# Designed miniproteins, single chains, continued (5): the designs that were tried, part 62

Each design is a single chain, and the fold is of that chain. pLDDT is the mean over its residues in the fold that is shown.

## One batch from the design tools (miniprotein)

Design m18276
Fold by ESMFold2-Fast:
Structure m18276 (fold): chain A 55 residues (1-55)
Amino acid sequence: SMEEAEKERRQRLIDLLKQVDPEIYEEVLKINPNPTPEELSDLYVQLQAERLEKL
């Protein structure tokens, strides 16, 4: 089902984020503890961009 595919996609994004950037993963959870795949990716991109602003 689409709901099952959504959960699988969400889990893959969570696993990837935890592996590559656990610090941003914790920040995402502080903002939204139960994000959709889209919300998770959007928050990750936003937080990563904010960190890169200092470069």
Scores: mean pLDDT 76

Design m18277
Fold by ESMFold2-Fast:
Structure m18277 (fold): chain A 55 residues (1-55)
Amino acid sequence: SAAEKEKLLEEAERKAVELYLQGKYEEAARTVIELYTKAGEEEKGRRSAESILSA
């Protein structure tokens, strides 16, 4: 459902920020890819992961 998709994307953003602030960039990128793929947004997840790893 759309609501479940939005919840997964919000969860991905929260977890990625937490991991990023801890210096766990690879884990943050992986988390984003996994949750975005689960939400059906694999390409967006990949782009977000690239941003995390490039910062």
Scores: mean pLDDT 82

Design m18278
Fold by ESMFold2-Fast:
Structure m18278 (fold): chain A 95 residues (1-95)
Amino acid sequence: MLSREQILRAIGLILRAIGLIYEAEHLLKNHELSEEARELLEEAIRLAEEAIRLAREALDDSLSQEEAERLLEEAERLLEEAERLIREAKELLEK
């Protein structure tokens, strides 16, 4: 059974992922990118989309609290990696 804390955490992770997708898509559209920078941003979008999938799965009422926690922890790790990839892509844009 999901706690209120787990529900709010899942919603927070989904919103964070949407923000990262928006930032990566904005960079892809508004900058001349190297192939490496483009690949980093595309991978960041994929990781953020997977994090949304896991956070949504964690909201399933059929899951145990332990299973929901595991999904939320995995979603958080994917978002941390997505943020790292976006930072690396931005560094490649510095002259």
Scores: mean pLDDT 84

Design m18279
Fold by ESMFold2-Fast:
Structure m18279 (fold): chain A 93 residues (1-93)
Amino acid sequence: SSDIDNMIDAFRQDPLGAPVVSIDPDFQAALKTVTFRDPAVVVIGSIIGGAQVVRDMAARNNSGQSVQQILDSYQDRLSPDVYNRIRDIINSI
């Protein structure tokens, strides 16, 4: 959708300060309560499912899973275009 496209474009320009992060209070609460080994996890969580997905991804990342492994676990739920765009953003960080 155009909303997902706009989020992906925002994350390409500023992966950690994207405007979409600021508009979801549950996402902001998740950012305050979780730690991540790799900040790129928040990009995936924002695009795929919001606050709970960010928490789950952070827990997996902190347990030693790479951001790419986490993205791959959602590949069946993503169109190939969306998957490739998220992967591109991760590789740019």
Scores: mean pLDDT 65

Design m18280
Fold by ESMFold2-Fast:
Structure m18280 (fold): chain A 55 residues (1-55)
Amino acid sequence: SIDEEIQEIIAKAQQLDEEKRKELANEQLLRGVKETNPDLSEEELEALREALNKL
């Protein structure tokens, strides 16, 4: 039914929104860390990004 299709679309949109918010939060955190610690190497930043993605 149309109602079932609408419910499925809403559920998928909400899931994508949550994943997008998590990505934005992680990017903001990494940007803040880089601004506060400009001496951090690209290797250290990548390791931090991987650690955040595991959460």
Scores: mean pLDDT 75

Design m18281
Fold by ESMFold2-Fast:
Structure m18281 (fold): chain A 89 residues (1-89)
Amino acid sequence: MKTIKDLNVKGKVTIEAVQISETTVRVLVLKDGKVVASALIPAKIGDTIEITAKTDEGEKSLTFTVTKVGDRASLVVEGNVKEVTAKVL
């Protein structure tokens, strides 16, 4: 589990998870196409990952299973993103 804390990213925010190697997922927080925060989490091919974004309007989550290097999933939220948590289920 990895949590990106103390964010203050307002508006339309995209959170992307990308399997960058056989053992690592990169989580990106994007605003207007720019990376504003990132984290690496250990996760292997076959793992199921949950990404949760906490905003002033509540939480949004996305669950996906990584099948190969280069797999990506995107969660779009509107509001003030305060925290992003990524965990292997």
Scores: mean pLDDT 80

Design m18282
Fold by ESMFold2-Fast:
Structure m18282 (fold): chain A 76 residues (1-76)
Amino acid sequence: DLTKQAIDQVKALTDKVVKELLENPSKENIEKGKELIKILKEAKEAFKDNPELVKTLEESIKKLEEAIEKAEERLK
């Protein structure tokens, strides 16, 4: 099931980047997080007819945005 594989990969990548942002906040990791958000937003538009994937992408974007805010607060 390609949709399930895509969902699992998006979740795994999101969790990895969120962990890196929270454990090792840096300007480089913040920029990587922002680039991933951009990619996920483009994927959301490309796959807008797939509601399960869109939901996963929206949840991933929110987690990344929250992790970036926390990383930025720690760096000031």
Scores: mean pLDDT 86

Design m18284
Fold by ESMFold2-Fast:
Structure m18284 (fold): chain A 67 residues (1-67)
Amino acid sequence: GAEAVAEEVRRLARQWALEQGVDEKTSERIGELAAEAVRAVEAGDFDTAERYVQEMRKLLEEALKAA
């Protein structure tokens, strides 16, 4: 189901961010945004999904510059 996919993507995105050296709080936020992007895609709202992906990219760039 959609919720199970969103929660799995949240977990995987958070774990991946941690592996890149991103802090725990920012990694949790990246996971949250990834789950919201999945929910937007499943709702057919690709413009909203793109905005969540852009926010994730921005957080990753900022976190990696700070590390």
Scores: mean pLDDT 84

Design m18285
Fold by ESMFold2-Fast:
Structure m18285 (fold): chain A 81 residues (1-81)
Amino acid sequence: LDEIVEQAEQSRIEMFQRAGYSKEEIDKIIEEIQRLIEEGRIEEAKKLDEEIQRRLTLVELEKAKAAGDQERVELLEEFLE
C-alpha cells in the first residue's frame, strides 16, 4: 500500500513538472489533496485532481496545436470530453 501511494505521488510530481508547475506550486497542490483525503472530503480531492489533470491536458493540447500535430490535437480534445 505505501509503495503504491509513493509511486502515485512521484508520478504526479513528474507530470506537474512537465506541465511547467514550480516545486512550490506542486507541494501546495499535493498538500491540499492530502488534506482533503484526511478530512474524508474524497469528492473534493477528486475534483481538484481532475481540474489539475484537465489543465495538464490543455497545456499538452496547446503544444500539439503549435507543432501542427492535428492527430494529437483531435485525440486530446476527445480525451477532454
Scores: mean pLDDT 73

Design m18286
Fold by ESMFold2-Fast:
Structure m18286 (fold): chain A 64 residues (1-64)
Amino acid sequence: SELEKKIKEFAEEIEKELLRKYLAGELSPEEATELFYEKVAEFIEKLTGKKISKEEAKELLKEL
């Protein structure tokens, strides 16, 4: 679906951004992982109007 595609594209973009910052020494691996799921959850909330947890965002991404 269009919604799933937007979520997937956003997740891929954020992952690349956070990986770049991690490699530059700006973030720890733990910080990068937490920020990734936090940003994805926020994006889903903006698109759907539904608040989801970081755990729910992680589970959803496994299906996409």
Scores: mean pLDDT 82

Design m18288
Fold by ESMFold2-Fast:
Structure m18288 (fold): chain A 77 residues (1-77)
Amino acid sequence: MGAGASEVRREPVPGDPEAERITLRVPVSPELSVEEAAEALRVMLPRALEDRGLEVVSIRVTAEDETTLRVEVLVRR
């Protein structure tokens, strides 16, 4: 596994101390569509987080440009 994500933010959710929001910035290969990369992340990322003992409440994946995805995950411990 790689530990190369440049922008990773973890913030508590007001009113829910068991919940945290994780924000990731993910580069996309120019040979891969942004939609395909987003769908792969929606399938693979919850499993990786659940393996670490986190419950995934919601995932939002947005494109900033053709080369970068922003992923926001709401998790609970």
Scores: mean pLDDT 74

Design m18289
Fold by ESMFold2-Fast:
Structure m18289 (fold): chain A 84 residues (1-84)
Amino acid sequence: AGLALVVFELEAEYYIKNGDVSEEKIKELKESFLGMVRAELLRWDGLPEEEVDKVVEAIENGETPLGKRFKEIVEKMKKALEEK
């Protein structure tokens, strides 16, 4: 989860810096991050799929510390898109 967040933040910063932020790119990066988190929970933490879905939803909704940071990065990308 922590590594997935670092990758997501670095990708977000790269696209912001290069002026390549779009609604489609934000969606792609969000889906990539949530997919990496889901894979990590299934493979390394051994959680049942139902529990994994609940954790991923909580992260997406900003209900966890990881989810709050994820939402902050998403909002940063949205602001960069609006400033174009």
Scores: mean pLDDT 79

Design m18290
Fold by ESMFold2-Fast:
Structure m18290 (fold): chain A 69 residues (1-69)
Amino acid sequence: EVEEARAEVERLHDEISALADKETDIDKQVELSVAELMTAVALTIPGSTPEELRRVVEKARALVDKVAA
């Protein structure tokens, strides 16, 4: 389960990085950069629980949704 949650964070980080590379609006780029940093930090913290990793996914998805809206 931790491996699955970590893989989801990794996938989301890659998606956000790709979106950030193509974004030209500074405000949206900042939101995407925050989401990218959140997912990157989560992947570097040893002993993260599945619940902690899922919360990071939820928060990062919310930031991506704000940019998409």
Scores: mean pLDDT 77

Design m18291
Fold by ESMFold2-Fast:
Structure m18291 (fold): chain A 86 residues (1-86)
Amino acid sequence: MAEEYLKKALELIEEALKAYHAGDLEKALELLKKAVEYAKKYAEESGDYRPLAGSLYLLAKVAEALGKKELAEEARKEAEELLKKQ
């Protein structure tokens, strides 16, 4: 079960990075929001919060590029806190 969520999160991150490099920032943000949802499910099942932190960090970068400063700051802070706790 958990592995399925991780695979989905990683697939969505891959698609989001492709959209980001193509300049489709809104699509990249939507894909990363979905990746965060799957990474949360993976974290809840596995106890491994690192994929969630990574997804949130990428979401923060895309949100900042879109001028969504508050969303970017919240996502970055959550990612940093998760990484500190391992």
Scores: mean pLDDT 85

Design m18292
Fold by ESMFold2-Fast:
Structure m18292 (fold): chain A 81 residues (1-81)
Amino acid sequence: MSELEKLKEEIKKLLGELVEEAKKPNPDMAKMQEIIKRISELLEKILSLDPNAKDIENFVKSVVHLVLSKDIERAEALIKK
């Protein structure tokens, strides 16, 4: 598996963890912010390896935006495709 593919899989895993935390009755906001920070760091590394990886960048931004907007159902639907 390429380095780029490994980074994309790690981002998808972190997005899943972010959605699961947001689905809890009492979401841990500190944990969610730490996950978002890790996602941002991995996304920057992906873009440094492939500047044309706009699809993954747009996907990540969409999921994070939906979670922060409390549209958790739609965020979960996006990560399950």
Scores: mean pLDDT 82

Design m18293
Fold by ESMFold2-Fast:
Structure m18293 (fold): chain A 61 residues (1-61)
Amino acid sequence: SLEEARERIDRLLAEFKKNRNDPEKTKKIQLELARVIAEVFASIDEEARKTLERIEQKLKE
């Protein structure tokens, strides 16, 4: 649900702030954030799968 996604995003942002100086941890948090956003879109549109792939690829770079 959107409410659950919002709570997950808020938690991930808090962890991002806590681990700001750790590039590996921030990268993992950014990937998880992208996945949460993509999962919300996947429930609406089939093409959201392509969006998830692009987000994951860019965040791994």
Scores: mean pLDDT 77

Design m18294
Fold by ESMFold2-Fast:
Structure m18294 (fold): chain A 58 residues (1-58)
Amino acid sequence: MDEAAALATKGVNAALKGDDETAIEYLKKAGSLDEDAKQAAIDALRLEGYTEVADKAE
C-alpha cells in the first residue's frame, strides 16, 4: 500500500526532473506491488503533459 505509493511518487518526481529512465524503473516497481498506484501515477503524468514517459511506463 504505502510502499507502492512511495515508489510511484519517486517515479513521478524523477519524470518531473527529466530523468525518464529512473521514472520508468520506479513506476514498474510500484506496479509490481500495486497496479492501481502505478496507474494513478501514469494518469497524473499524462495530465501534466508527460505523455511520452507515461507511454513508456505503460
Scores: mean pLDDT 80

Design m18295
Fold by ESMFold2-Fast:
Structure m18295 (fold): chain A 63 residues (1-63)
Amino acid sequence: DAEARAKALLLERAKTLSPGAAEAVRRALAAPNFEEEQAILDSLSPEERQQVLEAVAQVAAEL
């Protein structure tokens, strides 16, 4: 339940992000491991990466 809720909240927040950041959120949620998640984040611009990390931090704080 917590994982499903976090995923749903993160996808909703992604709708308010730039297209690149939103796509990164979707790809990171589908990633099979931490290394692939980090590679996705590292491929983003600093601004896109900040948007994704802020969204993740806010969702984590709600759990």
Scores: mean pLDDT 77

Design m18296
Fold by ESMFold2-Fast:
Parts: sequence; structure tokens; C-alpha cells
Structure m18296 (fold): chain A 87 residues (1-87)
Amino acid sequence: MGRLEAVLTLEARPVGSDEWTEVARKTVPLAPGLNTLTVSFTTPAEDAEVRLRLEIREDGKLVGRAEMDLGTVPGGATVTVSVPLRG
């Protein structure tokens, strides 16, 4: 069994912008069974659209990708995303 890791990237864009900016990244080795992975950021003063990108790697090889649209978040709010993943 190879070593699994998850890379969680939060990206944000101001409402009306086409450009996504990486605002948080977390790389976590996955233990066997259920893992709960958490990543957080605080929006700037303007409302922003937020998405989560997830990559799963086994022994450095990309084996899975997912993207989750988190919608529009008010300016000055803290976004916390918790992702259940099986290792």
C-alpha cells in the first residue's frame, strides 16, 4: 500500500473577477481509515467567491482530483472547510 497524501487548496476571487487567487494550502498525510482535514481563511473587506481544490497523491503520483464550489462569502468572514477523506 502506497503512502497517501491530500493537498487542499482554497482559492478566492472578488465577485465579478475572473481571476482565482490561492489563499490557503494544506498538505496532509492520510492515515488508514477516516481522516477529517480542515483548512481556513478570512475574506478581505469585499465579498468573494471561494472554491476548494483537492488532490490525492499516492507515493507522489496524482491519483485523484476534486473541486468544490463554496459559493459567495461576505467580506471579513472566516471560511472553515472540513473534508472527510479515507486513507
Scores: mean pLDDT 79

Design m18297
Fold by ESMFold2-Fast:
Structure m18297 (fold): chain A 68 residues (1-68)
Amino acid sequence: MEEVKRLLEEAREAIRAGDYDRAYELLNKAEELARELYEEGKISKEEFIELQIEIGVLQLEAAVAKVT
C-alpha cells in the first residue's frame, strides 16, 4: 500500500514536470503492484477499487496534458 502511494506521488511529480512518458511508466507500475496486493489478499476489494480510480484519473490527466 505505502509503495503504491509513493508511485502515485512520483507520477504526479512527473506530470507536473511535463515528463508524461515517465508518468505512464509509474502509473503502470502502480496498477501492477495494486493488483498483486489485491491478489495476495493484502488489501481489500474496496481499497483496490479506490486505487484503480486514482490511477485512472492520473492516467487521464497525463494523456490530456500530453495532447493539449
Scores: mean pLDDT 81

Design m18298
Fold by ESMFold2-Fast:
Structure m18298 (fold): chain A 58 residues (1-58)
Amino acid sequence: GMAEQQEIAEEAEREALRAYLAGDLEGAIKILEEAMKQVSGELKERIAKGVEQLRSLL
């Protein structure tokens, strides 16, 4: 349901942040892209914007 999708998005964002702080930009992007497969609507758009921001740093 929506609650499960939100939890997936939040967990992926936390994991991606940890990867980013460790210097693993590509790993952070992969974590977010995997989460995008499991979420829809606004949550997917939010994660997609995060991916675009990280890709702009490569």
Scores: mean pLDDT 85

Design m18299
Fold by ESMFold2-Fast:
Structure m18299 (fold): chain A 71 residues (1-71)
Amino acid sequence: GPEAAEYARRAAEAGAAGDAAATAKYSLQFMKLAEGPEARRGALAAAEAARAGDSTAGWSGFHDAMVAAEK
């Protein structure tokens, strides 16, 4: 939903700014709100952006924070 999308955007912005703590915080909040199909759509969108060579550091930061949260 819109709230989950907002947290994903904030995580991307924090990642672009190099704020690892904020990136992790917002990524975890996104994962908590975006369950099931919404979580899968978010993960697929992040993977597609990375695969397409998205040059925005925010997407890389968001992706790395999600991967770190699973470890």
Scores: mean pLDDT 58

Design m18300
Fold by ESMFold2-Fast:
Structure m18300 (fold): chain A 57 residues (1-57)
Amino acid sequence: SKLDELAEKYGIPREVLEAVLEQIRAGDLDRAKEIMRAAGLTDEQADEVIEELKKLL
């Protein structure tokens, strides 16, 4: 799945990406970005992941 690909690419657990996806669905992009930064992603990587996850919605 796309979530498994993103988890492997960025080295983050799938559960973290699922939490981020739920925040995007809720319209809380600030929280989604905060979760990704806490997982060790840069702002640029976080924005890239958000755009990819939006394509799944």
Scores: mean pLDDT 84

Design m18301
Fold by ESMFold2-Fast:
Structure m18301 (fold): chain A 78 residues (1-78)
Amino acid sequence: SHREQGRRLEELGRKYEEQGDYLKAGEYYAQAGAHYLQAGDLEEAARYFEKAARMYEKAGDTARAAEARAAAEWLRRR
């Protein structure tokens, strides 16, 4: 299921965050957010897009950070 895939990608994001690989952590958190969105879980989707944005900021990837933050903000305005 999309929720189960989201949880697995969340766990991968946490693993890479703990290792200091912020770029990979951001990528996995963004993928988790996308899967939660497909599952209709808008709150979890927004949460993981915000985590992805923070990871991308730590990695210096300001463009992907802005995209992930915009996705989270859009979901919360719904």
Scores: mean pLDDT 88

Design m18302
Fold by ESMFold2-Fast:
Structure m18302 (fold): chain A 79 residues (1-79)
Amino acid sequence: MTPEEKVLELLGRILEAAKAIAEAASEEDLKAIQPLLEEAEKQAQLAAEAVKKGDYESAIEHLEKAYKLLEEALELVKK
């Protein structure tokens, strides 16, 4: 797998996690996970900047962090 392919794979996983959160989360859940969503958004923005620079290694690291934060948020709303 190339670094570019891994970026696309991670973006797909992030979109799936975000969709799952949107389907499962109540208004109370959204308040509880807000800090995780804000940090995930920050990591996604840093990844986008890295991609624009051709720095796929840094982009992958930031996307992996964003995905992990979304997994944690999803676990909270599944509870």
Scores: mean pLDDT 83

Design m18303
Fold by ESMFold2-Fast:
Structure m18303 (fold): chain A 60 residues (1-60)
Amino acid sequence: KKEELLEKAAELLDRSAGNSGLAEELKKNPIEGAKKGKEVAKSSPEAEEIIKTLDEVLEL
């Protein structure tokens, strides 16, 4: 379940930010990656979905 959540969050970040490396950072450092991902997600059309998924990662 934790790995599935990280995979989903990483895929959402990769689609919104492309080659930023945020998806890899999220898998390597979930807390740091999620915090940075939330800031980047604010500019995305999918902001609410991405932020909600990252908040779930931070609650793990």
Scores: mean pLDDT 73

Design m18304
Fold by ESMFold2-Fast:
Structure m18304 (fold): chain A 59 residues (1-59)
Amino acid sequence: MAEELRQKAVDAAKAGNYGEAHRYLAELARLTLTRDDGTWIPSPEVVAAAHAYQDAAAA
């Protein structure tokens, strides 16, 4: 599920749909908080989505 939201966020950002990308990133962050009870390990999906979003925004 997290992977699916990450892919949707990346695709939306690449298509120039920043509003949709932001919404998917917010949902992904919400799922990440539910997944780990106070774990300090950042989700690789969230990190990957953030990097892809920055790359798309910079292009």
Scores: mean pLDDT 63

Design m18305
Fold by ESMFold2-Fast:
Structure m18305 (fold): chain A 64 residues (1-64)
Amino acid sequence: GPQEELYERAAKLIDEAGVLAALGRHEEARRLLEEAKELIKQITDPEMKEELEKWLEVAERLLE
């Protein structure tokens, strides 16, 4: 359903951003993480949202 589609899209963006960050492609990684943040805002399922927010935080740390 719509929640699962948002989750899948956000998870793919976070995963790709993590890879790009590890390769030093920080500007591209930040762009994908911002897109993922917008999708996460649309998620109302608390478990899905919390899991994605944890993965997002890990990816953002690679840019610090």
Scores: mean pLDDT 87

Design m18306
Fold by ESMFold2-Fast:
Structure m18306 (fold): chain A 77 residues (1-77)
Amino acid sequence: VEEAVELALEAERLLGRPAPSAEEVEEAIRAVAADPEAAAAGLRANAELAERYAAATGDERAARAAELAREAAELLA
């Protein structure tokens, strides 16, 4: 769970989201642990959106974010 959250947060950072606080990270870990299936589904959906954005724009950060989101989803499966 912690590894999946770390990868998901790195993907968000690459997409321009500000770094979360330690409290926000802990809350994210608890939320994912409570419903890993829903978290995995959300990460896969985000990866698909990031992949389409990267394909349309050539944005390497979006492509990397998609890879990290998919890896995070696989850890929760």
Scores: mean pLDDT 78

Design m18307
Fold by ESMFold2-Fast:
Structure m18307 (fold): chain A 84 residues (1-84)
Amino acid sequence: MVKKATYEAEIGVYSKTDGIVELDEVVLEGKNGRVTKKVTFKAKAGLSTITVRLEADVEEGDELTVTAKDKSTNGTITTPARKV
């Protein structure tokens, strides 16, 4: 059965300078669909870790993967998401 659930992922983002970082494509992908979200945060120079929460309609026990693209570094980050 497809049930609406909340998923959480920790995303590491590297920034060369202090400032506002935009993650243009934060994508949750599961068997029953995908959800996209734009995330902005204030980062310090170096590695920053942020926690992102997204709701998705998924099958019970389905696993979601979060992919994020950092526009400032042109880097792509992929991490597993966990059900909250």
Scores: mean pLDDT 65

Design m18309
Fold by ESMFold2-Fast:
Structure m18309 (fold): chain A 79 residues (1-79)
Amino acid sequence: SLQLTEEDIKEALALIAVAISKLAMERGEYQEAADFLERVAKKLNVKDPELLRTLAEIYRKAGDVEKAEQWEKEAEKAA
């Protein structure tokens, strides 16, 4: 039997969200990919600095400098 914790479930959902965002980026939907991942990160209260850095990088690729800088700062605080 699987004994998954709430933290395990949140981690799995975050990984799925990153995978979905990566597919959107492959279609050139950078802003949509970043906005989707931001919503998931906020809802799950993600504190993983690597995931937050990934979010910032996608915003950079979308040309959204303000949000990229915001998430770069959040990633530094989480590190």
Scores: mean pLDDT 83

Design m18310
Fold by ESMFold2-Fast:
Structure m18310 (fold): chain A 118 residues (1-118)
Amino acid sequence: MVYEASDEVLKKIEKIINELTGAKVKVIRAQRVEVDGTKYVVIAIEVLEDSENITKKPVKKGDRIIVTADENGNILKVYLIRDGTVTPLKIEDLSEKFKEAVKKAAKLIMESKDWRPV
C-alpha cells in the first residue's frame, strides 16, 4: 500500500534537508510504502543549485535524487537521475548531514497522519 505526503509535509521535509545540509533542494515526492508488513519511506528531491553538501561528489542543478529508507530513516538505496540517466549511489558516498536529514524526514513522515492513498 502506498501513501503520498501532503504539500504541508513536503514543505517540512524540504526545510529539514535545506537547513541541515545547507543545500537548496525541492522535495518532489514523499511516500510511505508498506510491503508484506514492512514499512518504507521514499523521498524524491530535485537539486535547485549545485551543491557539495548532499554527496561527497558535487551534485548539479537539475539532478534528482530518490532515497528509499526504512521506518527509522536508515537509507537502504539511493538513485541519482541526471539527464535521463539513472545511477545507483553508494550510501557511503552520501554526506553525514544528508543522512541525518533523511532520518529526521523519515520520522516526520512516519509520525504524520495527513496521508492521501494513491
Scores: mean pLDDT 84

Design m18311
Fold by ESMFold2-Fast:
Structure m18311 (fold): chain A 83 residues (1-83)
Amino acid sequence: NTLSDGDVVIIRDMSDGQTFRAQIVDVANKILRALEDYTSADPGMSVAAGDFITIASGSFTVGSTVTFSFGSGNYQGQIVGRA
């Protein structure tokens, strides 16, 4: 499915399989906003609700594996579907 600005998606952290919700803010610039706090069990993805997350590589499609960029790190995740 094609994703658009304003869509709420479920992101799965590939390091631990845990999920969190994020809203797409800008598809063209590949920017999301976290809708809930999430901390990976292993060193990996950690976000607070309201944090902006950029996709460094990959695309806004359901099932895509993407590289998230936030803070000083890049982390692997998957867009599982719409929330």
Scores: mean pLDDT 77

Design m18312
Fold by ESMFold2-Fast:
Structure m18312 (fold): chain A 85 residues (1-85)
Amino acid sequence: ERHGAAAGASLLQALLEAIENGASLEDAKKGLEIGKKKLEERTEEYGTPEAGKLALAALEEALKAKTLEEMKRILEEAIKKLESL
C-alpha cells in the first residue's frame, strides 16, 4: 500500500515537474497517456490497491484538462491525497 502510494506520487510529481519546466500541453498529455497505460496494464494483471486506483483516476482526469494550469491543479491535488494514504 505505502509502496503503491509512493510510486503513484512519484509518477505524478515527475509529470508536474515536466509541466513546471516548460512542457507543452501536448507533451504533458503524451506523458499522462503513457503513465495511464502502464498503470492500466498493472491493474488488469494483478488488481490495483487504493493508491493505484487514485493515481489512475487522477491521470484520466488530467488527460481531460484543456489547459496546463488545470492539469497542474489536478496533479497537485492527487499528490496530496496519495501522500495522505
Scores: mean pLDDT 74

